# Designs tried in a protein design run: designed miniproteins, single chains, continued (2). Part 68

Each design is a single chain, and the fold is of that chain. pLDDT is the mean over its residues in the fold that is shown.

## One batch from the design tools (miniprotein)

Design m6337
Fold by ESMFold2-Fast:
Structure m6337 (fold): chain A 96 residues (1-96)
Amino acid sequence: MSKTDKLLQKIKQAVENGDFKTALEEAKKLVKKYPNNPLVLELVGLLAYATGDEKLSLQYYMQRYMLETNGEVEDELTEEQKKEIKEIIDAVKEKL
């Protein structure tokens, strides 16, 4: 498995266990690799909110909004990786 696939698996397991703090730490590593990807920014912003870090959550959501407004979005993820991130986002939203 790629390093990205391993990070996604760790994030998914942490979310399933309700360990949003561990999920956030792994998602921050994903943001370092894909800083301009809107799905990655949504995931990390949502996880920051789930851990109670509202300021960090707002910063990531604002960054995503600015990228979409300026047309600076980057998509370097595979279709399978995008699907997994969307499934993780949905799982976090259901727990909030």
Scores: mean pLDDT 86

Design m6338
Fold by ESMFold2-Fast:
Structure m6338 (fold): chain A 103 residues (1-103)
Amino acid sequence: SPELEEAERLLREIVRLHNEIGELYTKAENDPKVPKEVLDKIRELYRRAVELHDRALEIFNRIRTEDLTPEEVQAALDELRSLHGEIRRILEEVKKIYEEYKK
């Protein structure tokens, strides 16, 4: 199904972005130069990324396993695209925050 292929593509990208956010959070957590206030901001962004990733997995599993109407499939794909955009913005924000304190 072209819709399932698009959902798989979006999920793979969301997983990639989530992993990159997690790597940056780990680097920041292990960097003694990062102030607690900054680490707390990155942690909150990472927590949000986890929620978005979990929601993306739920939507993808629904598209894969349920007998959805075309309208329901389109709505699910639109939500995956929204989640992709939001997690990408989180990554950009984490990168900006971390680069300010990176040495």
Scores: mean pLDDT 88

Design m6339
Fold by ESMFold2-Fast:
Structure m6339 (fold): chain A 77 residues (1-77)
Amino acid sequence: NFTPEQINEEYKKKTGVTIPKDLSQEVYEIVKQGCKEGKTQKEIALEVENKFKDKLSEEKVDNLRRYSVLLYNKLCV
């Protein structure tokens, strides 16, 4: 039972980066749905990148992509 807040805290501890709650929640839902659909970590990371690449800076998108990898390892494996 992992909440976006708990995993966001772990990401901050590992990287020093805090992901805004709205973005962390949205990525969490994408990863959770992708796990149910049998998507790979790479497929989910690409989906996150494609969703945010035109809305956020490259640095922010890269952090959301890395966050999706952490989420995958917690929720799908």
Scores: mean pLDDT 83

Design m6340
Fold by ESMFold2-Fast:
Structure m6340 (fold): chain A 78 residues (1-78)
Amino acid sequence: AERAALEDEVTRKLFNGEEIDEETKQKLLAYLDEEIASIDAEVARLRQQPETPEKRSRLLALDIVKQLLEAWKKLIEE
């Protein structure tokens, strides 16, 4: 809930051309780094499982989410 509210605030400020304060920027970047690390851990866990269509679908979904998070992080850093 707190993370979602922070993400909404940052998105709104970016769309309005408002400057994001350093504290808010650092908090969101920390949350994005944590989420990316969680995805990497889940991918590592899944890779230990037998090859199945379910595993492939989950890995694909995680890859897409990670790419979106990394793109969002890059946008915030710019």
Scores: mean pLDDT 76

Design m6341
Fold by ESMFold2-Fast:
Structure m6341 (fold): chain A 89 residues (1-89)
Amino acid sequence: GEEKALAEAIEKLKELVKELREKGAEVGTELKAEVTDPETGVTFEAVAEVALNKNGEKEVVASVLADPELEEELKKARELVEKKKAEAE
């Protein structure tokens, strides 16, 4: 179901963040991966981008995007992704 697709999107997001960091990607580099739940047709898009913060430092911004109807599950996914991302650093 959707929870499985969301979990797969989270795992893909972790890999995208890792790839950007390991390769020392340039500011403006964006990586995307999509996971679609075959039962509902809902698509989760994992997006990781290298941006500059206010201090001019490189930062990887990571998110999972979904329909508004799934915003609570998406919110939980984003929190889990940020936690796993911090643990991977």
Scores: mean pLDDT 73

Design m6342
Fold by ESMFold2-Fast:
Structure m6342 (fold): chain A 65 residues (1-65)
Amino acid sequence: SVAEEVGKLVQEIAKVLKEDPNDFEKIKKVFLEMAPELSKTAADNVLTMLSLIDPELAKELEEEL
């Protein structure tokens, strides 16, 4: 399900943020590694959530997809 895919990616990003909230390179790596395996809807949902926290990071991730 889309919710299950979103939850999995969010949990992996949350792990990175718990270790170092400023490790944007690792967040980018995790997202770009996992997003191609997800539906576009799931990837867009995660980007929307990230844009509420850091719109600049979300824009960079959208460009790299």
Scores: mean pLDDT 79

Design m6343
Fold by ESMFold2-Fast:
Structure m6343 (fold): chain A 109 residues (1-109)
Amino acid sequence: SHMDPLEINLRLESVDGLPSVTEAEREAARDVGEKAGKALAEEVKRWRKDPNSPPTSVEFSKEADGHTVSVKIDSSSDGRFDVTFSGPSLEGAQIAASSMLETLARELE
Protein backbone atom coordinates (compact mmCIF):
# COMPACT_ATOMS: atom_id res chain seq x y z
CA SER A 1 0.00 0.00 0.00
CA HIS A 2 1.58 3.25 -1.19
CA MET A 3 -0.33 5.47 1.29
CA ASP A 4 -0.03 3.05 4.25
CA PRO A 5 3.37 1.34 3.98
CA LEU A 6 3.54 -2.23 5.23
CA GLU A 7 6.80 -3.00 7.07
CA ILE A 8 7.92 -6.59 7.63
CA ASN A 9 11.21 -7.03 9.48
CA LEU A 10 12.90 -10.47 9.40
CA ARG A 11 15.44 -11.84 11.87
CA LEU A 12 17.17 -15.20 11.52
CA GLU A 13 18.72 -16.99 14.51
CA SER A 14 20.71 -20.21 14.85
CA VAL A 15 20.28 -21.41 18.45
CA ASP A 16 22.44 -24.57 18.28
CA GLY A 17 24.96 -23.49 15.63
CA LEU A 18 24.52 -26.70 13.62
CA PRO A 19 26.06 -26.53 10.10
CA SER A 20 23.26 -28.51 8.35
CA VAL A 21 19.65 -29.65 8.67
CA THR A 22 18.11 -33.12 8.64
CA GLU A 23 15.10 -34.03 6.47
CA ALA A 24 12.86 -33.87 9.57
CA GLU A 25 14.18 -30.39 10.47
CA ARG A 26 13.60 -29.24 6.86
CA GLU A 27 10.00 -30.50 6.95
CA ALA A 28 9.42 -28.87 10.37
CA ALA A 29 10.83 -25.57 9.07
CA ARG A 30 8.56 -25.60 5.99
CA ASP A 31 5.49 -26.46 8.11
CA VAL A 32 6.19 -23.76 10.72
CA GLY A 33 6.92 -21.21 7.97
CA GLU A 34 3.64 -22.00 6.18
CA LYS A 35 1.64 -21.56 9.41
CA ALA A 36 3.46 -18.29 10.14
CA GLY A 37 2.79 -17.02 6.59
CA LYS A 38 -0.94 -17.71 6.90
CA ALA A 39 -1.07 -16.04 10.34
CA LEU A 40 0.90 -13.01 9.15
CA ALA A 41 -1.38 -12.66 6.09
CA GLU A 42 -4.46 -12.60 8.37
CA GLU A 43 -2.83 -9.98 10.64
CA VAL A 44 -1.91 -7.83 7.59
CA LYS A 45 -5.50 -8.10 6.29
CA ARG A 46 -6.88 -7.16 9.73
CA TRP A 47 -4.51 -4.15 9.96
CA ARG A 48 -5.53 -3.00 6.46
CA LYS A 49 -9.23 -3.14 7.42
CA ASP A 50 -8.72 -1.58 10.88
CA PRO A 51 -5.37 0.20 11.40
CA ASN A 52 -6.31 0.76 15.07
CA SER A 53 -6.44 -3.00 15.79
CA PRO A 54 -4.50 -3.86 18.98
CA PRO A 55 -0.95 -5.30 18.74
CA THR A 56 -0.75 -9.10 18.62
CA SER A 57 1.95 -11.71 19.20
CA VAL A 58 1.81 -15.27 17.87
CA GLU A 59 4.38 -18.07 17.90
CA PHE A 60 4.63 -21.36 16.03
CA SER A 61 7.09 -24.11 16.86
CA LYS A 62 7.78 -27.71 15.90
CA GLU A 63 10.27 -30.18 17.30
CA ALA A 64 12.43 -32.36 15.04
CA ASP A 65 15.37 -34.59 16.01
CA GLY A 66 15.44 -33.14 19.55
CA HIS A 67 15.69 -29.53 18.30
CA THR A 68 13.04 -26.82 17.91
CA VAL A 69 12.20 -24.71 14.84
CA SER A 70 10.15 -21.63 15.75
CA VAL A 71 8.72 -18.44 14.26
CA LYS A 72 7.51 -15.49 16.36
CA ILE A 73 5.41 -12.69 14.85
CA ASP A 74 4.96 -9.41 16.73
CA SER A 75 2.74 -6.60 15.41
CA SER A 76 3.23 -2.97 16.47
CA SER A 77 -0.24 -1.56 15.53
CA ASP A 78 1.44 0.81 13.03
CA GLY A 79 1.75 -1.57 10.07
CA ARG A 80 5.04 -2.99 11.34
CA PHE A 81 5.47 -6.73 11.79
CA ASP A 82 8.63 -8.20 13.35
CA VAL A 83 9.25 -11.87 12.50
CA THR A 84 11.96 -13.89 14.24
CA PHE A 85 12.97 -17.31 12.87
CA SER A 86 14.91 -19.63 15.18
CA GLY A 87 16.29 -23.04 14.35
CA PRO A 88 19.08 -25.48 15.21
CA SER A 89 20.89 -24.25 12.08
CA LEU A 90 20.87 -21.03 10.07
CA GLU A 91 19.74 -23.13 7.07
CA GLY A 92 16.65 -24.29 8.99
CA ALA A 93 15.78 -20.69 9.90
CA GLN A 94 16.23 -19.68 6.23
CA ILE A 95 13.92 -22.50 5.06
CA ALA A 96 11.23 -21.37 7.52
CA ALA A 97 11.63 -17.75 6.34
CA SER A 98 11.36 -18.77 2.66
CA SER A 99 8.26 -20.90 3.37
CA MET A 100 6.65 -17.99 5.24
CA LEU A 101 7.37 -15.45 2.48
CA GLU A 102 6.02 -17.75 -0.28
CA THR A 103 2.86 -18.43 1.75
CA LEU A 104 2.43 -14.73 2.61
CA ALA A 105 2.76 -13.69 -1.06
CA ARG A 106 0.13 -16.27 -2.09
CA GLU A 107 -2.29 -15.37 0.75
CA LEU A 108 -2.09 -11.60 0.06
CA GLU A 109 -3.21 -12.01 -3.58
Scores: mean pLDDT 79

Design m6344
Fold by ESMFold2-Fast:
Structure m6344 (fold): chain A 64 residues (1-64)
Amino acid sequence: SAAALARAGASLGALLGVPEAAAGGAVQWTIDHGGRGDEEGARAAARGGKVSPEAARAIAQMSG
């Protein structure tokens, strides 16, 4: 649900030490890609400096 994704985004932001805006972007990216665990997409986010490589792995695991 959207509420569960919002809570996950907040928890991710805290876990990853990233700004809420960056965490929100990661959550939105996951929604836009159908909630699939896509390592390539997570890696692209890490390359953009939005998240660290280990954080990208966590995002991929949470999304799928």
Scores: mean pLDDT 55

Design m6345
Fold by ESMFold2-Fast:
Structure m6345 (fold): chain A 86 residues (1-86)
Amino acid sequence: SVSVSVAVEQVSEDEVLVTVRMEVTNAKDTVVLVFQAEGEAPRVLGTLGSGEVLVHEELFPKAPRTFRATAIEARGPVLDQAEATA
């Protein structure tokens, strides 16, 4: 009942736009959205309850790397994960 997606779009020769979306339809606990660009430390984008949606957009330098978004139930398991490559 949690869905995560990551999309990468090249917007110029030097830049990509990364869009991360998380939708929480039904969850027992608060769901944390963790985002990581390959080679960088993971960071928390937000914390959602049931019925909430988060959309995050960010520009990155064009380089061959993976972007990963992970939905984690507070003190529980990974609920969903998505990856995209630039």
Scores: mean pLDDT 82

Design m6346
Fold by ESMFold2-Fast:
Structure m6346 (fold): chain A 84 residues (1-84)
Amino acid sequence: MNLELYQRLQELIQRAQELRKQAQEMGNKRATELAEQALQLAQQLLQQVGTSDSITKEQFEQKVNEIEELLREAEELMREQKEK
């Protein structure tokens, strides 16, 4: 198992959990849904890295980018709500 990849995924999972909690507290359903999707994808990718020899570095980076994009969109929605 690559410890660097594992640590990156754990950081993404933690970030997604924090964003989901904040979005729920703000009553932002859309941001909550995006953060939950990011969390689910990060958890699935963590399982693939831990149990499967079939994921390439390129595939891993692509999935990480997808997760980061979802998290960024959730953050932008929450920021927009705070500017009201």
Scores: mean pLDDT 80

Design m6347
Fold by ESMFold2-Fast:
Structure m6347 (fold): chain A 65 residues (1-65)
Amino acid sequence: APDDLGLTTPEEIEAFRLATHLLLQGKSLDEAAEEVAKRTGISPERAREIVEQAKALLDLAGIET
């Protein structure tokens, strides 16, 4: 579970899922953060944090984005 990432709202959980999918599609951090903010209604600042958390987990798993 992503509770270690401080994700507590349904919107933040969906943002994390979307961020992971966008990064796996080869989107940049900036592109993923903008798309996440637009689709979930989360602030651009928070969307960026969630995208960076998703990338860190993918990097830890050995997945290049």
Scores: mean pLDDT 77

Design m6348
Fold by ESMFold2-Fast:
Parts: structure tokens; sequence; C-alpha cells
Structure m6348 (fold): chain A 103 residues (1-103)
């Protein structure tokens, strides 16, 4: 598979976990900080996908690194065990995307 196809597959997997996180968050009281971080994470994932589709792997890497940082902050703030587990899986897909983009 091409680098673009491999990176895109990992970002689409991350987007699936992000959607699952939204469903869990809709059932749980969230801090304003958690809501803002979640919004920024969604924006970073969207920009990473756009950059991969455009073949701009340097820009894609910057957004993937930003998405990893935002996911780590959400993990630290979350008190829900299931939400933390989804965030850890999201982080794992982002770390794989980062490795592909760095090659």
Amino acid sequence: MSKQEQALAEILSAAAYFTGIAAVMSLTPLSEEEKELYKKLGEALTEAEKAILAGDFKKALEYVEKAIELTEELIKLSEDEFLKKLLERLKETLERAKKILEE
C-alpha cells in the first residue's frame, strides 16, 4: 500500500474512535475544558485527513502530532474509564499514522 493509503487508513480509524467518544460524551457531564479540547481534536483530525489527501505529509504530521497532544490532555482530564479506553485507542491509531508519515 502507498504511504498515503496507510496514513489515511489510520486517520479514518482515529475518526471512528472520535465518533464513538462523542457518543460517550453526550451521556456524561463534561467540563468546558474537555469540550474545547474535544472540538480542537476534531479540527486537527479533519485537517490531518485533508493534508494526507493532498499529499502534504509534512502538514499532515503537524496535525497528527497536535491530535496526539490533545488526546493526551483529554485522557488526563477524563474520569470515565470507558472514555479513557477509547481515547487510548484513538492515541494508538494516531501514533501509527505519525510513524507512517515520518518514513
Scores: mean pLDDT 86

Design m6349
Fold by ESMFold2-Fast:
Structure m6349 (fold): chain A 71 residues (1-71)
Amino acid sequence: MKVKKAKVTVLPDGSLRIEVEFEKEPKDGEVAEGEAEFTYLENGQPVTRKAKATLKKTKDGWELTRLELEE
């Protein structure tokens, strides 16, 4: 399945905030791939990079299984 848009943000406590926009409701256990914006702290400053994310749908939401940063 393809995601329309995804955002992954590393929060100050080290947890991830994952926001996904999809074209149709996914089923539990489905894997979705697509372009993502990845935001993390580098030297105390927020940095956003373009990435490709692989996400798995669970009963509790989305799990990030793979993240590949684009150059």
Scores: mean pLDDT 74

Design m6350
Fold by ESMFold2-Fast:
Structure m6350 (fold): chain A 104 residues (1-104)
Amino acid sequence: GLRDIILRLIAEILRIIGLLLELDTLSEEEAKERAIKLLEETIEVLEEMLPELEGAAREAAEKLIEKLKEIIEKLKNEDLSNEEIKKLLEEALKGLRELLDALP
């Protein structure tokens, strides 16, 4: 139901915020590995809820899944600083917020 979708999205938002708060304490390699794992798990959550979404919310979720896949590829293939990883995580947060706002 809608409540379960909202709670799952809030949980994913809080997980990304948690990583953002720790980034300055992590090596670049640790930050990269944690970001990849977290975003891969976020994609799984979004893919599981996708059949329950309609209209603007479904479009926002599909866009976010593609954006998160692009972020993961960038994390895997590029030598990124913690500041660059932070910006990518902030883009993921923005996408989750836009999805939450698109819900009925």
Scores: mean pLDDT 89

Design m6351
Fold by ESMFold2-Fast:
Structure m6351 (fold): chain A 80 residues (1-80)
Amino acid sequence: AEGVRRVGDQAIELAEKGEIDTAVALALISGAVAMNDALRRGDLETARKVRESTQAFVDALEKGDLDAAREAIDRFAEAV
């Protein structure tokens, strides 16, 4: 739950500050929910992929690296 909460809190804060749009915030929150659902099912492989994609997306946004952010979104699509 801690990882899901951190992604959600970070996405909301960035959207409130105007650093990301609400669609990007929604995508991050959706990824966090998918991770939580995978963990509840005991699907550790899917949970690892979602975690890696979510963290990579956040890291890319912090660096302003849009190419890395797009790659992280593609990895989300593969994991979910």
Scores: mean pLDDT 68

Design m6352
Fold by ESMFold2-Fast:
Structure m6352 (fold): chain A 66 residues (1-66)
Amino acid sequence: GEITITTTGEGSIVLADGSILPKGGVLRFPAETSTLSRQGDLLVLRDADGRLLAFAGADHVEVTYS
């Protein structure tokens, strides 16, 4: 399956390298090897080894599992 993170309006997603995904951007990651958790006002995406892949403001994105 996949974890899909989509910006809803004026959203912001930051990748592990510090780059910022623009408004309307979509990120997809394998659900089997990725973990998504809420930490305060942030959503944090990590790989199977616990390494940071991305983070986003929780109120500015939608998350879908497929």
Scores: mean pLDDT 78

Design m6353
Fold by ESMFold2-Fast:
Structure m6353 (fold): chain A 68 residues (1-68)
Amino acid sequence: SAVERFTAAANYLRDLGYLSQGEEGQLVGAFRKQLRNGVSEEDLERGFRVVLRDKGVPDDKIKEALAL
């Protein structure tokens, strides 16, 4: 599912030190809420990429995380 995919990505980036445990929890909660509210997986992925870039996550690591 989209929730599982984005949760796995957030967990991976937390394990690498790019996200704190609190940031991972907030992002996972946001994914569940946005998908429940009818936000498309495509729009959710776009927003997630923007948040990760703003936090300074390298594009290569974003790509790896979203390929899990």
Scores: mean pLDDT 84

Design m6354
Fold by ESMFold2-Fast:
Structure m6354 (fold): chain A 99 residues (1-99)
Amino acid sequence: MEEEEKKKQEELREKMRKFSELLKKLEEALKNKDEKKIEEVLDELAKLTHKPELIEEIRELAKEALKGNKEAEKRLLELVSRLAREFEEELKEQGLEAE
């Protein structure tokens, strides 16, 4: 009578939606050079992903990219892409089904 598997799928899909929304907010904050919004989004990403070390590396690179460091900007984009892949893989390993 209890659809526990369906509830788990809904929770995993909700995490994926929140993650996607946070990545879009991060991209917008980086484009606008809004350091406060970048910090807020990264704090939420750290809580959602449970990867504080990776988020801290992204945070330091974001600060350097805002100063005009092009190498830091390139590394930042690479780490954000890695975070997205790793988080999607973790959710799939936890049982998130592809549609």
Scores: mean pLDDT 79

Design m6355
Fold by ESMFold2-Fast:
Structure m6355 (fold): chain A 86 residues (1-86)
Amino acid sequence: SSQTIQQARQLIQQGRQYFDQGNYDQSIQYFQQAISLSSGVDDRLLATGLGYLSGSYYRSGRIDDARSYRDQGIRLADRSGYTINL
């Protein structure tokens, strides 16, 4: 729904604020919530959340987690037939 999409966008915005401040533990939590709301609702927003989640894990030194979420985003792009900037 449009309301669910708006909530997911707000969570991404909050996650981005924590990411920009270097608070990756908080950014991960907000991006995980955004992914949960976006799944099955908006593939582009889901892809955006996966990209930021991957970036947050990478910046926190959790490289295997970062690669896993990046690969999930790539698979989503392949299934959805559009390009994702990860």
Scores: mean pLDDT 85

Design m6356
Fold by ESMFold2-Fast:
Structure m6356 (fold): chain A 90 residues (1-90)
Amino acid sequence: SLDLSSLLTGVASMKSAAESAEEVSDEQKEEEVETLRRFSERLRSLGLTEAAEAAERLAEELEKLEDPEKFIETAVRGLGEIGDLLVEAE
């Protein structure tokens, strides 16, 4: 659907930004975690429960990471998983 296409584009954009990140500030980390939490709530409101749970888990995992390289790797992996779940929901 058009709504699902918009969500997929959003996930692809976030993943691309994470893949191109060379360095992540503490402020950028907080913004990414907040963005994922809001995204999880949006997915849940749309009935996309598995994708919402994946986004929430990713946000919680990222919040606990101090290493910028681990943060980027984890974000890329988790966003890929969310994208796959959204494709399955089509």
Scores: mean pLDDT 80

Design m6357
Fold by ESMFold2-Fast:
Structure m6357 (fold): chain A 67 residues (1-67)
Amino acid sequence: DEEREKKLREAARELAKELGVPEEVALMELYAVETLLTYKNNGKLPSIEEIVEETRRRIREGLERKR
């Protein structure tokens, strides 16, 4: 769905600005989170909002683990 991809790209840009990471990194994390949440939800696609919130949390945790 092109509209869904467009929303994910827009979310990646906003997360990149918010968290100080490259847009490509934010986008890759959004895709990884979508895959993970879909797997945990028995194949049901998560909402964009759910993906964004989980991705924000994961990127913040990742930044803390960079040593």
Scores: mean pLDDT 79

Design m6358
Fold by ESMFold2-Fast:
Structure m6358 (fold): chain A 65 residues (1-65)
Amino acid sequence: MEVSQRAAAVLLLVALELSGENEDIVINGELVVSTRGLSREEAEKILREAARNLLAGKPAVQAPA
């Protein structure tokens, strides 16, 4: 199991707690979640969903736009 997935989940949750900013979340040069161009509510939903998936050991990759 990749420890970086858990680290990414924690970072996503921290980002959500701080502001839920509209931006691309990139971990180790890979796009994990893109919140760019989304509303804050959509960004929060996607970040929480990605974090849950990563914590469950599932890929949090959103389909590219």
Scores: mean pLDDT 58

Design m6359
Fold by ESMFold2-Fast:
Structure m6359 (fold): chain A 79 residues (1-79)
Amino acid sequence: TQEELDALRAKKAELERKWEAAVKRINELIDELLASPSAKDQALAERIRKWLEEANEQFEEYMAELDAQIAKLEAELAG
């Protein structure tokens, strides 16, 4: 239905906005750690960066799944 399509679009937009905000906060932490003269802080920054890359890939995969669901509903409403 149109309501299901609108709800799914709204859900995607909210998740994208929240994820973008979270990534920004995590990158601020990474930058702070990299600016530290501590080798341990710099090592932690690299571990967080790798985790963030993996988490972002999983998020993008889920967004693609939502896009596929949106496309299916759009096609059903058009046909």
Scores: mean pLDDT 88

Design m6360
Fold by ESMFold2-Fast:
Structure m6360 (fold): chain A 76 residues (1-76)
Amino acid sequence: NVSRGNDLIRQGNDYRRRGDYDRASTLYSQAVNLYSSTNPNSSNLSNALDNLSSTYFQMGRTDDSQRYTDQSINAS
């Protein structure tokens, strides 16, 4: 459900804005899992992966960030 995915992204964005990258990454991961099952070749999945990648980069987790960047390119 795109609506549920959008809600997860919005919540993730709120936590990321507050500097809570752990909770933001969890919410973005849930959105990725949802979109992967419902819309695997979509801009929604690509955007969720981009948000997850950027969040891991902010956390200094460069390997995780790169992995999700690569997945985002393949999803778009």
Scores: mean pLDDT 82

Design m6361
Fold by ESMFold2-Fast:
Structure m6361 (fold): chain A 80 residues (1-80)
Amino acid sequence: MAKEVAEAAEELAKRAEKEGDKGTAALAEALADAVREHGEKSNSEELAEGAKALAEKAEKRGGKKSAELAKELAELAKKL
């Protein structure tokens, strides 16, 4: 599970970079790094809260793609 979450987070970071969403990309990279270094001991709850905040800000700005990416990140963080 941890390996799958790390790989999914890394792909999410690349997708966010292509969309210009630096905030979601940075949090996704942080999740991937934390999972690779600490496994299930990752600081996933803080990352999930950060992703939810980014999703809310993106929705208010009309950025549907950024909101979807941030929501995917929050779901990945919750799986740890």
Scores: mean pLDDT 72

Design m6362
Fold by ESMFold2-Fast:
Structure m6362 (fold): chain A 71 residues (1-71)
Amino acid sequence: SKALVVDMSGLSEEAQKIVEEAVFKYYAGLLSEEEAKKWVREKLEPKFSEEEVKKALEVLDKAIEALDQAR
């Protein structure tokens, strides 16, 4: 089986790790989609630009959509 890969190259290393942790928590059933988005916002907003936060949320949305469509 091929692993699902989401392109995070537009994000800083710290932002990538935060998105990856949110995706993992969603996949593990620890966070809902809305809780994962809130968690990413709360972690990134104090340290990153509004543009990078929006990019991180777009990557998160794509990752969640890809996971939900994988069978």
Scores: mean pLDDT 76

Design m6363
Fold by ESMFold2-Fast:
Structure m6363 (fold): chain A 61 residues (1-61)
Amino acid sequence: SEVEELRNKARSLLDAGKKDEAIEVAKQLRDLGYEKVADNLILEAEKGEREALRQTLESLL
């Protein structure tokens, strides 16, 4: 299904560190009416960014 393809694409982009591209794919899911799936993907992208920033700061200390 298109929903599964877009979800898998967004997760692949998150795994590759392409947060902004993953969020764009999540917005496409929202436009199709799958708001919960889109919101979960955006939340995962934001969690990944916060953890990456934390690890970067720890490496400088």
Scores: mean pLDDT 77

Design m6364
Fold by ESMFold2-Fast:
Structure m6364 (fold): chain A 62 residues (1-62)
Amino acid sequence: SELIRRLAMRDLGLSEEQLEEIERYVRENKDLPVEEIGERIAEKFGLSKKDAIGLVKAILSA
């Protein structure tokens, strides 16, 4: 999604490779709570928990 790419790369400062890794992680862990997925992504990529949760929700809604 163009909106997800803009959010991740422009607003959150993620690379295309980092976004692809995040999308893969979300897809492989879709059975986990959104907050837990977001927390793991926040820790790994240096995002706030709020921003990471927002990105996870956007990916799952696409």
Scores: mean pLDDT 84

Design m6365
Fold by ESMFold2-Fast:
Structure m6365 (fold): chain A 80 residues (1-80)
Amino acid sequence: MESVPALDESASPEEVFEALYRQILGLLEKAPREKAEEFVRQTAEELGLDAEELLALLDNPEELARRLAEAAVAYLQAQL
């Protein structure tokens, strides 16, 4: 059974998704638009996503955060 409590950030994929989703949503809601755009572009480049499609979701931060969190979890699983 995968139970490595050594790093809370390396929890189950579902827990990682929830943590990332909350962090990204909070960042998108609190950051000025310029900072949110920079974050989206950088994250899209790292994850191999379409930055322009994600930028179109800036007016829907919960959907944008969900997509980024899903992609980040998938990216982390591919790197492991």
Scores: mean pLDDT 75

Design m6366
Fold by ESMFold2-Fast:
Structure m6366 (fold): chain A 64 residues (1-64)
Amino acid sequence: SDQDILSVMMGIISRMQSPSQTQEIQDQIDQQPSNSQGISIAQSFLDNNPDMKDQANNSIDKIK
């Protein structure tokens, strides 16, 4: 589900980033009307962090 995908993405981000950076991303996601739009925000962040993006894609692929 979109919620599961978003949870996986945020879990990876929280391991690699500071709590304040993770909170900033989470706040942006929480302001969106849907989890799908939240995924787009998380995906944009991951696109700038290749190591996190690879891990996120592998984890998401396993839950689809």
Scores: mean pLDDT 75

Design m6367
Fold by ESMFold2-Fast:
Structure m6367 (fold): chain A 73 residues (1-73)
Amino acid sequence: AAPAVVDVPGGGIFGPDTTREEVIKHVLRIILRHEGLPEPPDDATVEELLARLSPAGQEKARQAILGIDGIEA
């Protein structure tokens, strides 16, 4: 059988039931992995995840969060 796809801490799969906060946390985890930073706790808050990022990573995270909340184009 094909391997089952489950939630991946650094890159999850989102469904229609995924909350905005879950999407934000997913993006933050991707940025953390891209920066080569240690894996954060699964229950870490958005602010805790942001605090773990480099200054450049924090800026990328803010842009991504704004994109989730509202896109200009």
Scores: mean pLDDT 65

Design m6368
Fold by ESMFold2-Fast:
Structure m6368 (fold): chain A 100 residues (1-100)
Amino acid sequence: MEEFIQKLMEAAGNKDFEKVKKILDEWLEKNDVLTLEHATALIFIASNLSPEEAIELIMKALDKVKLTPQAYKKLLLVIDYGFKDHPKYEEIKKKIEEQR
């Protein structure tokens, strides 16, 4: 497993959202493309956070990266089923479309 994914999973398991954000920020400084593996890890981590923290994490990543076609499809599928009734659903969906 990539060191980034390992660190991110450990922080999320500890419910340490500030550490999760720091790890993501450090990775985003060096990376501008989110692959299917990264999207899958991010979704898994987000599912262990509050809905508000999950949305903040996803939006933060989307502001700095381009999505591969597989990552784009995965994120749309998850938000359509996980966040369809959330007030920020349309905002998240628009962000995903913009990073295509």
Scores: mean pLDDT 76

Design m6369
Fold by ESMFold2-Fast:
Structure m6369 (fold): chain A 84 residues (1-84)
Amino acid sequence: SSLEQLLEELERLRAEVAAAKTREEVLAIMDRAIALLQERNMPAGAIELMRTVRAAAETLSTAQARTLTLATLDLIMREIRKLQ
């Protein structure tokens, strides 16, 4: 299903965030996640949550940005799994 493909792509992005060494890498992965959610016409709430987290991450350390982004992706993926 399209949701299964979306979940697989988000899981790959999550792994990239976990491996990210710089804040710039985290932000770039977040931009890809936002674009993916938009392309799949996901609820506005999920997209706006990622945008809000992305804006906050610009002012955080790499470790803080990574932790916040991982938690946000985990939340979004959990909600997608409930739709299956």
Scores: mean pLDDT 89

Design m6370
Fold by ESMFold2-Fast:
Structure m6370 (fold): chain A 94 residues (1-94)
Amino acid sequence: SKAMEEIHKLGKEARQALASGDREGAARNYEKIAEIYEKLGDKAMAYFFKGMAALLTGDRERAAKYFQEAAEVARKEGDNTLAAGFEKMAELAA
């Protein structure tokens, strides 16, 4: 629960940064969320938040690749619905 509390706090800080036009600040918060998910062993969510950070900094090709990796991990874990969502995000980012 402590890790989830930190993710919630970082997500709130990211939304506040976006509301003030600070896309780079929001990206840094999403990168921190990705690191927490990596430590928890949630590779799909880690790749997803790396993709979100890349998208916020204008690197659409990198974002698409991260979303594709998130989809591949989710599919291997048996979550076809989550994988389809990530695949759609990759298509929209590219």
Scores: mean pLDDT 90

Design m6371
Fold by ESMFold2-Fast:
Structure m6371 (fold): chain A 80 residues (1-80)
Amino acid sequence: MEELRRRARELAETVGEAADPDDLSALPPEVLETALALYEAAKRQLEEAKPVDPEAAAEAEKRLPELEAEAERIRAVLAA
């Protein structure tokens, strides 16, 4: 779980640093699809942890909207 969160965060930071649509569009579709898959996996891990750990629930409430926003941004580029 923590390694998945770390990988998702590292990939999110890389993609997020290219936040300009032009920079994001410069990435290969395979990289964007991999980033999207990692965001979706991280979201699923947080949602699964939520009912068993109150601290994880608080973390999920904070991170899920951020992960959803990044995933939506990547989906928009892929759908364009």
Scores: mean pLDDT 65

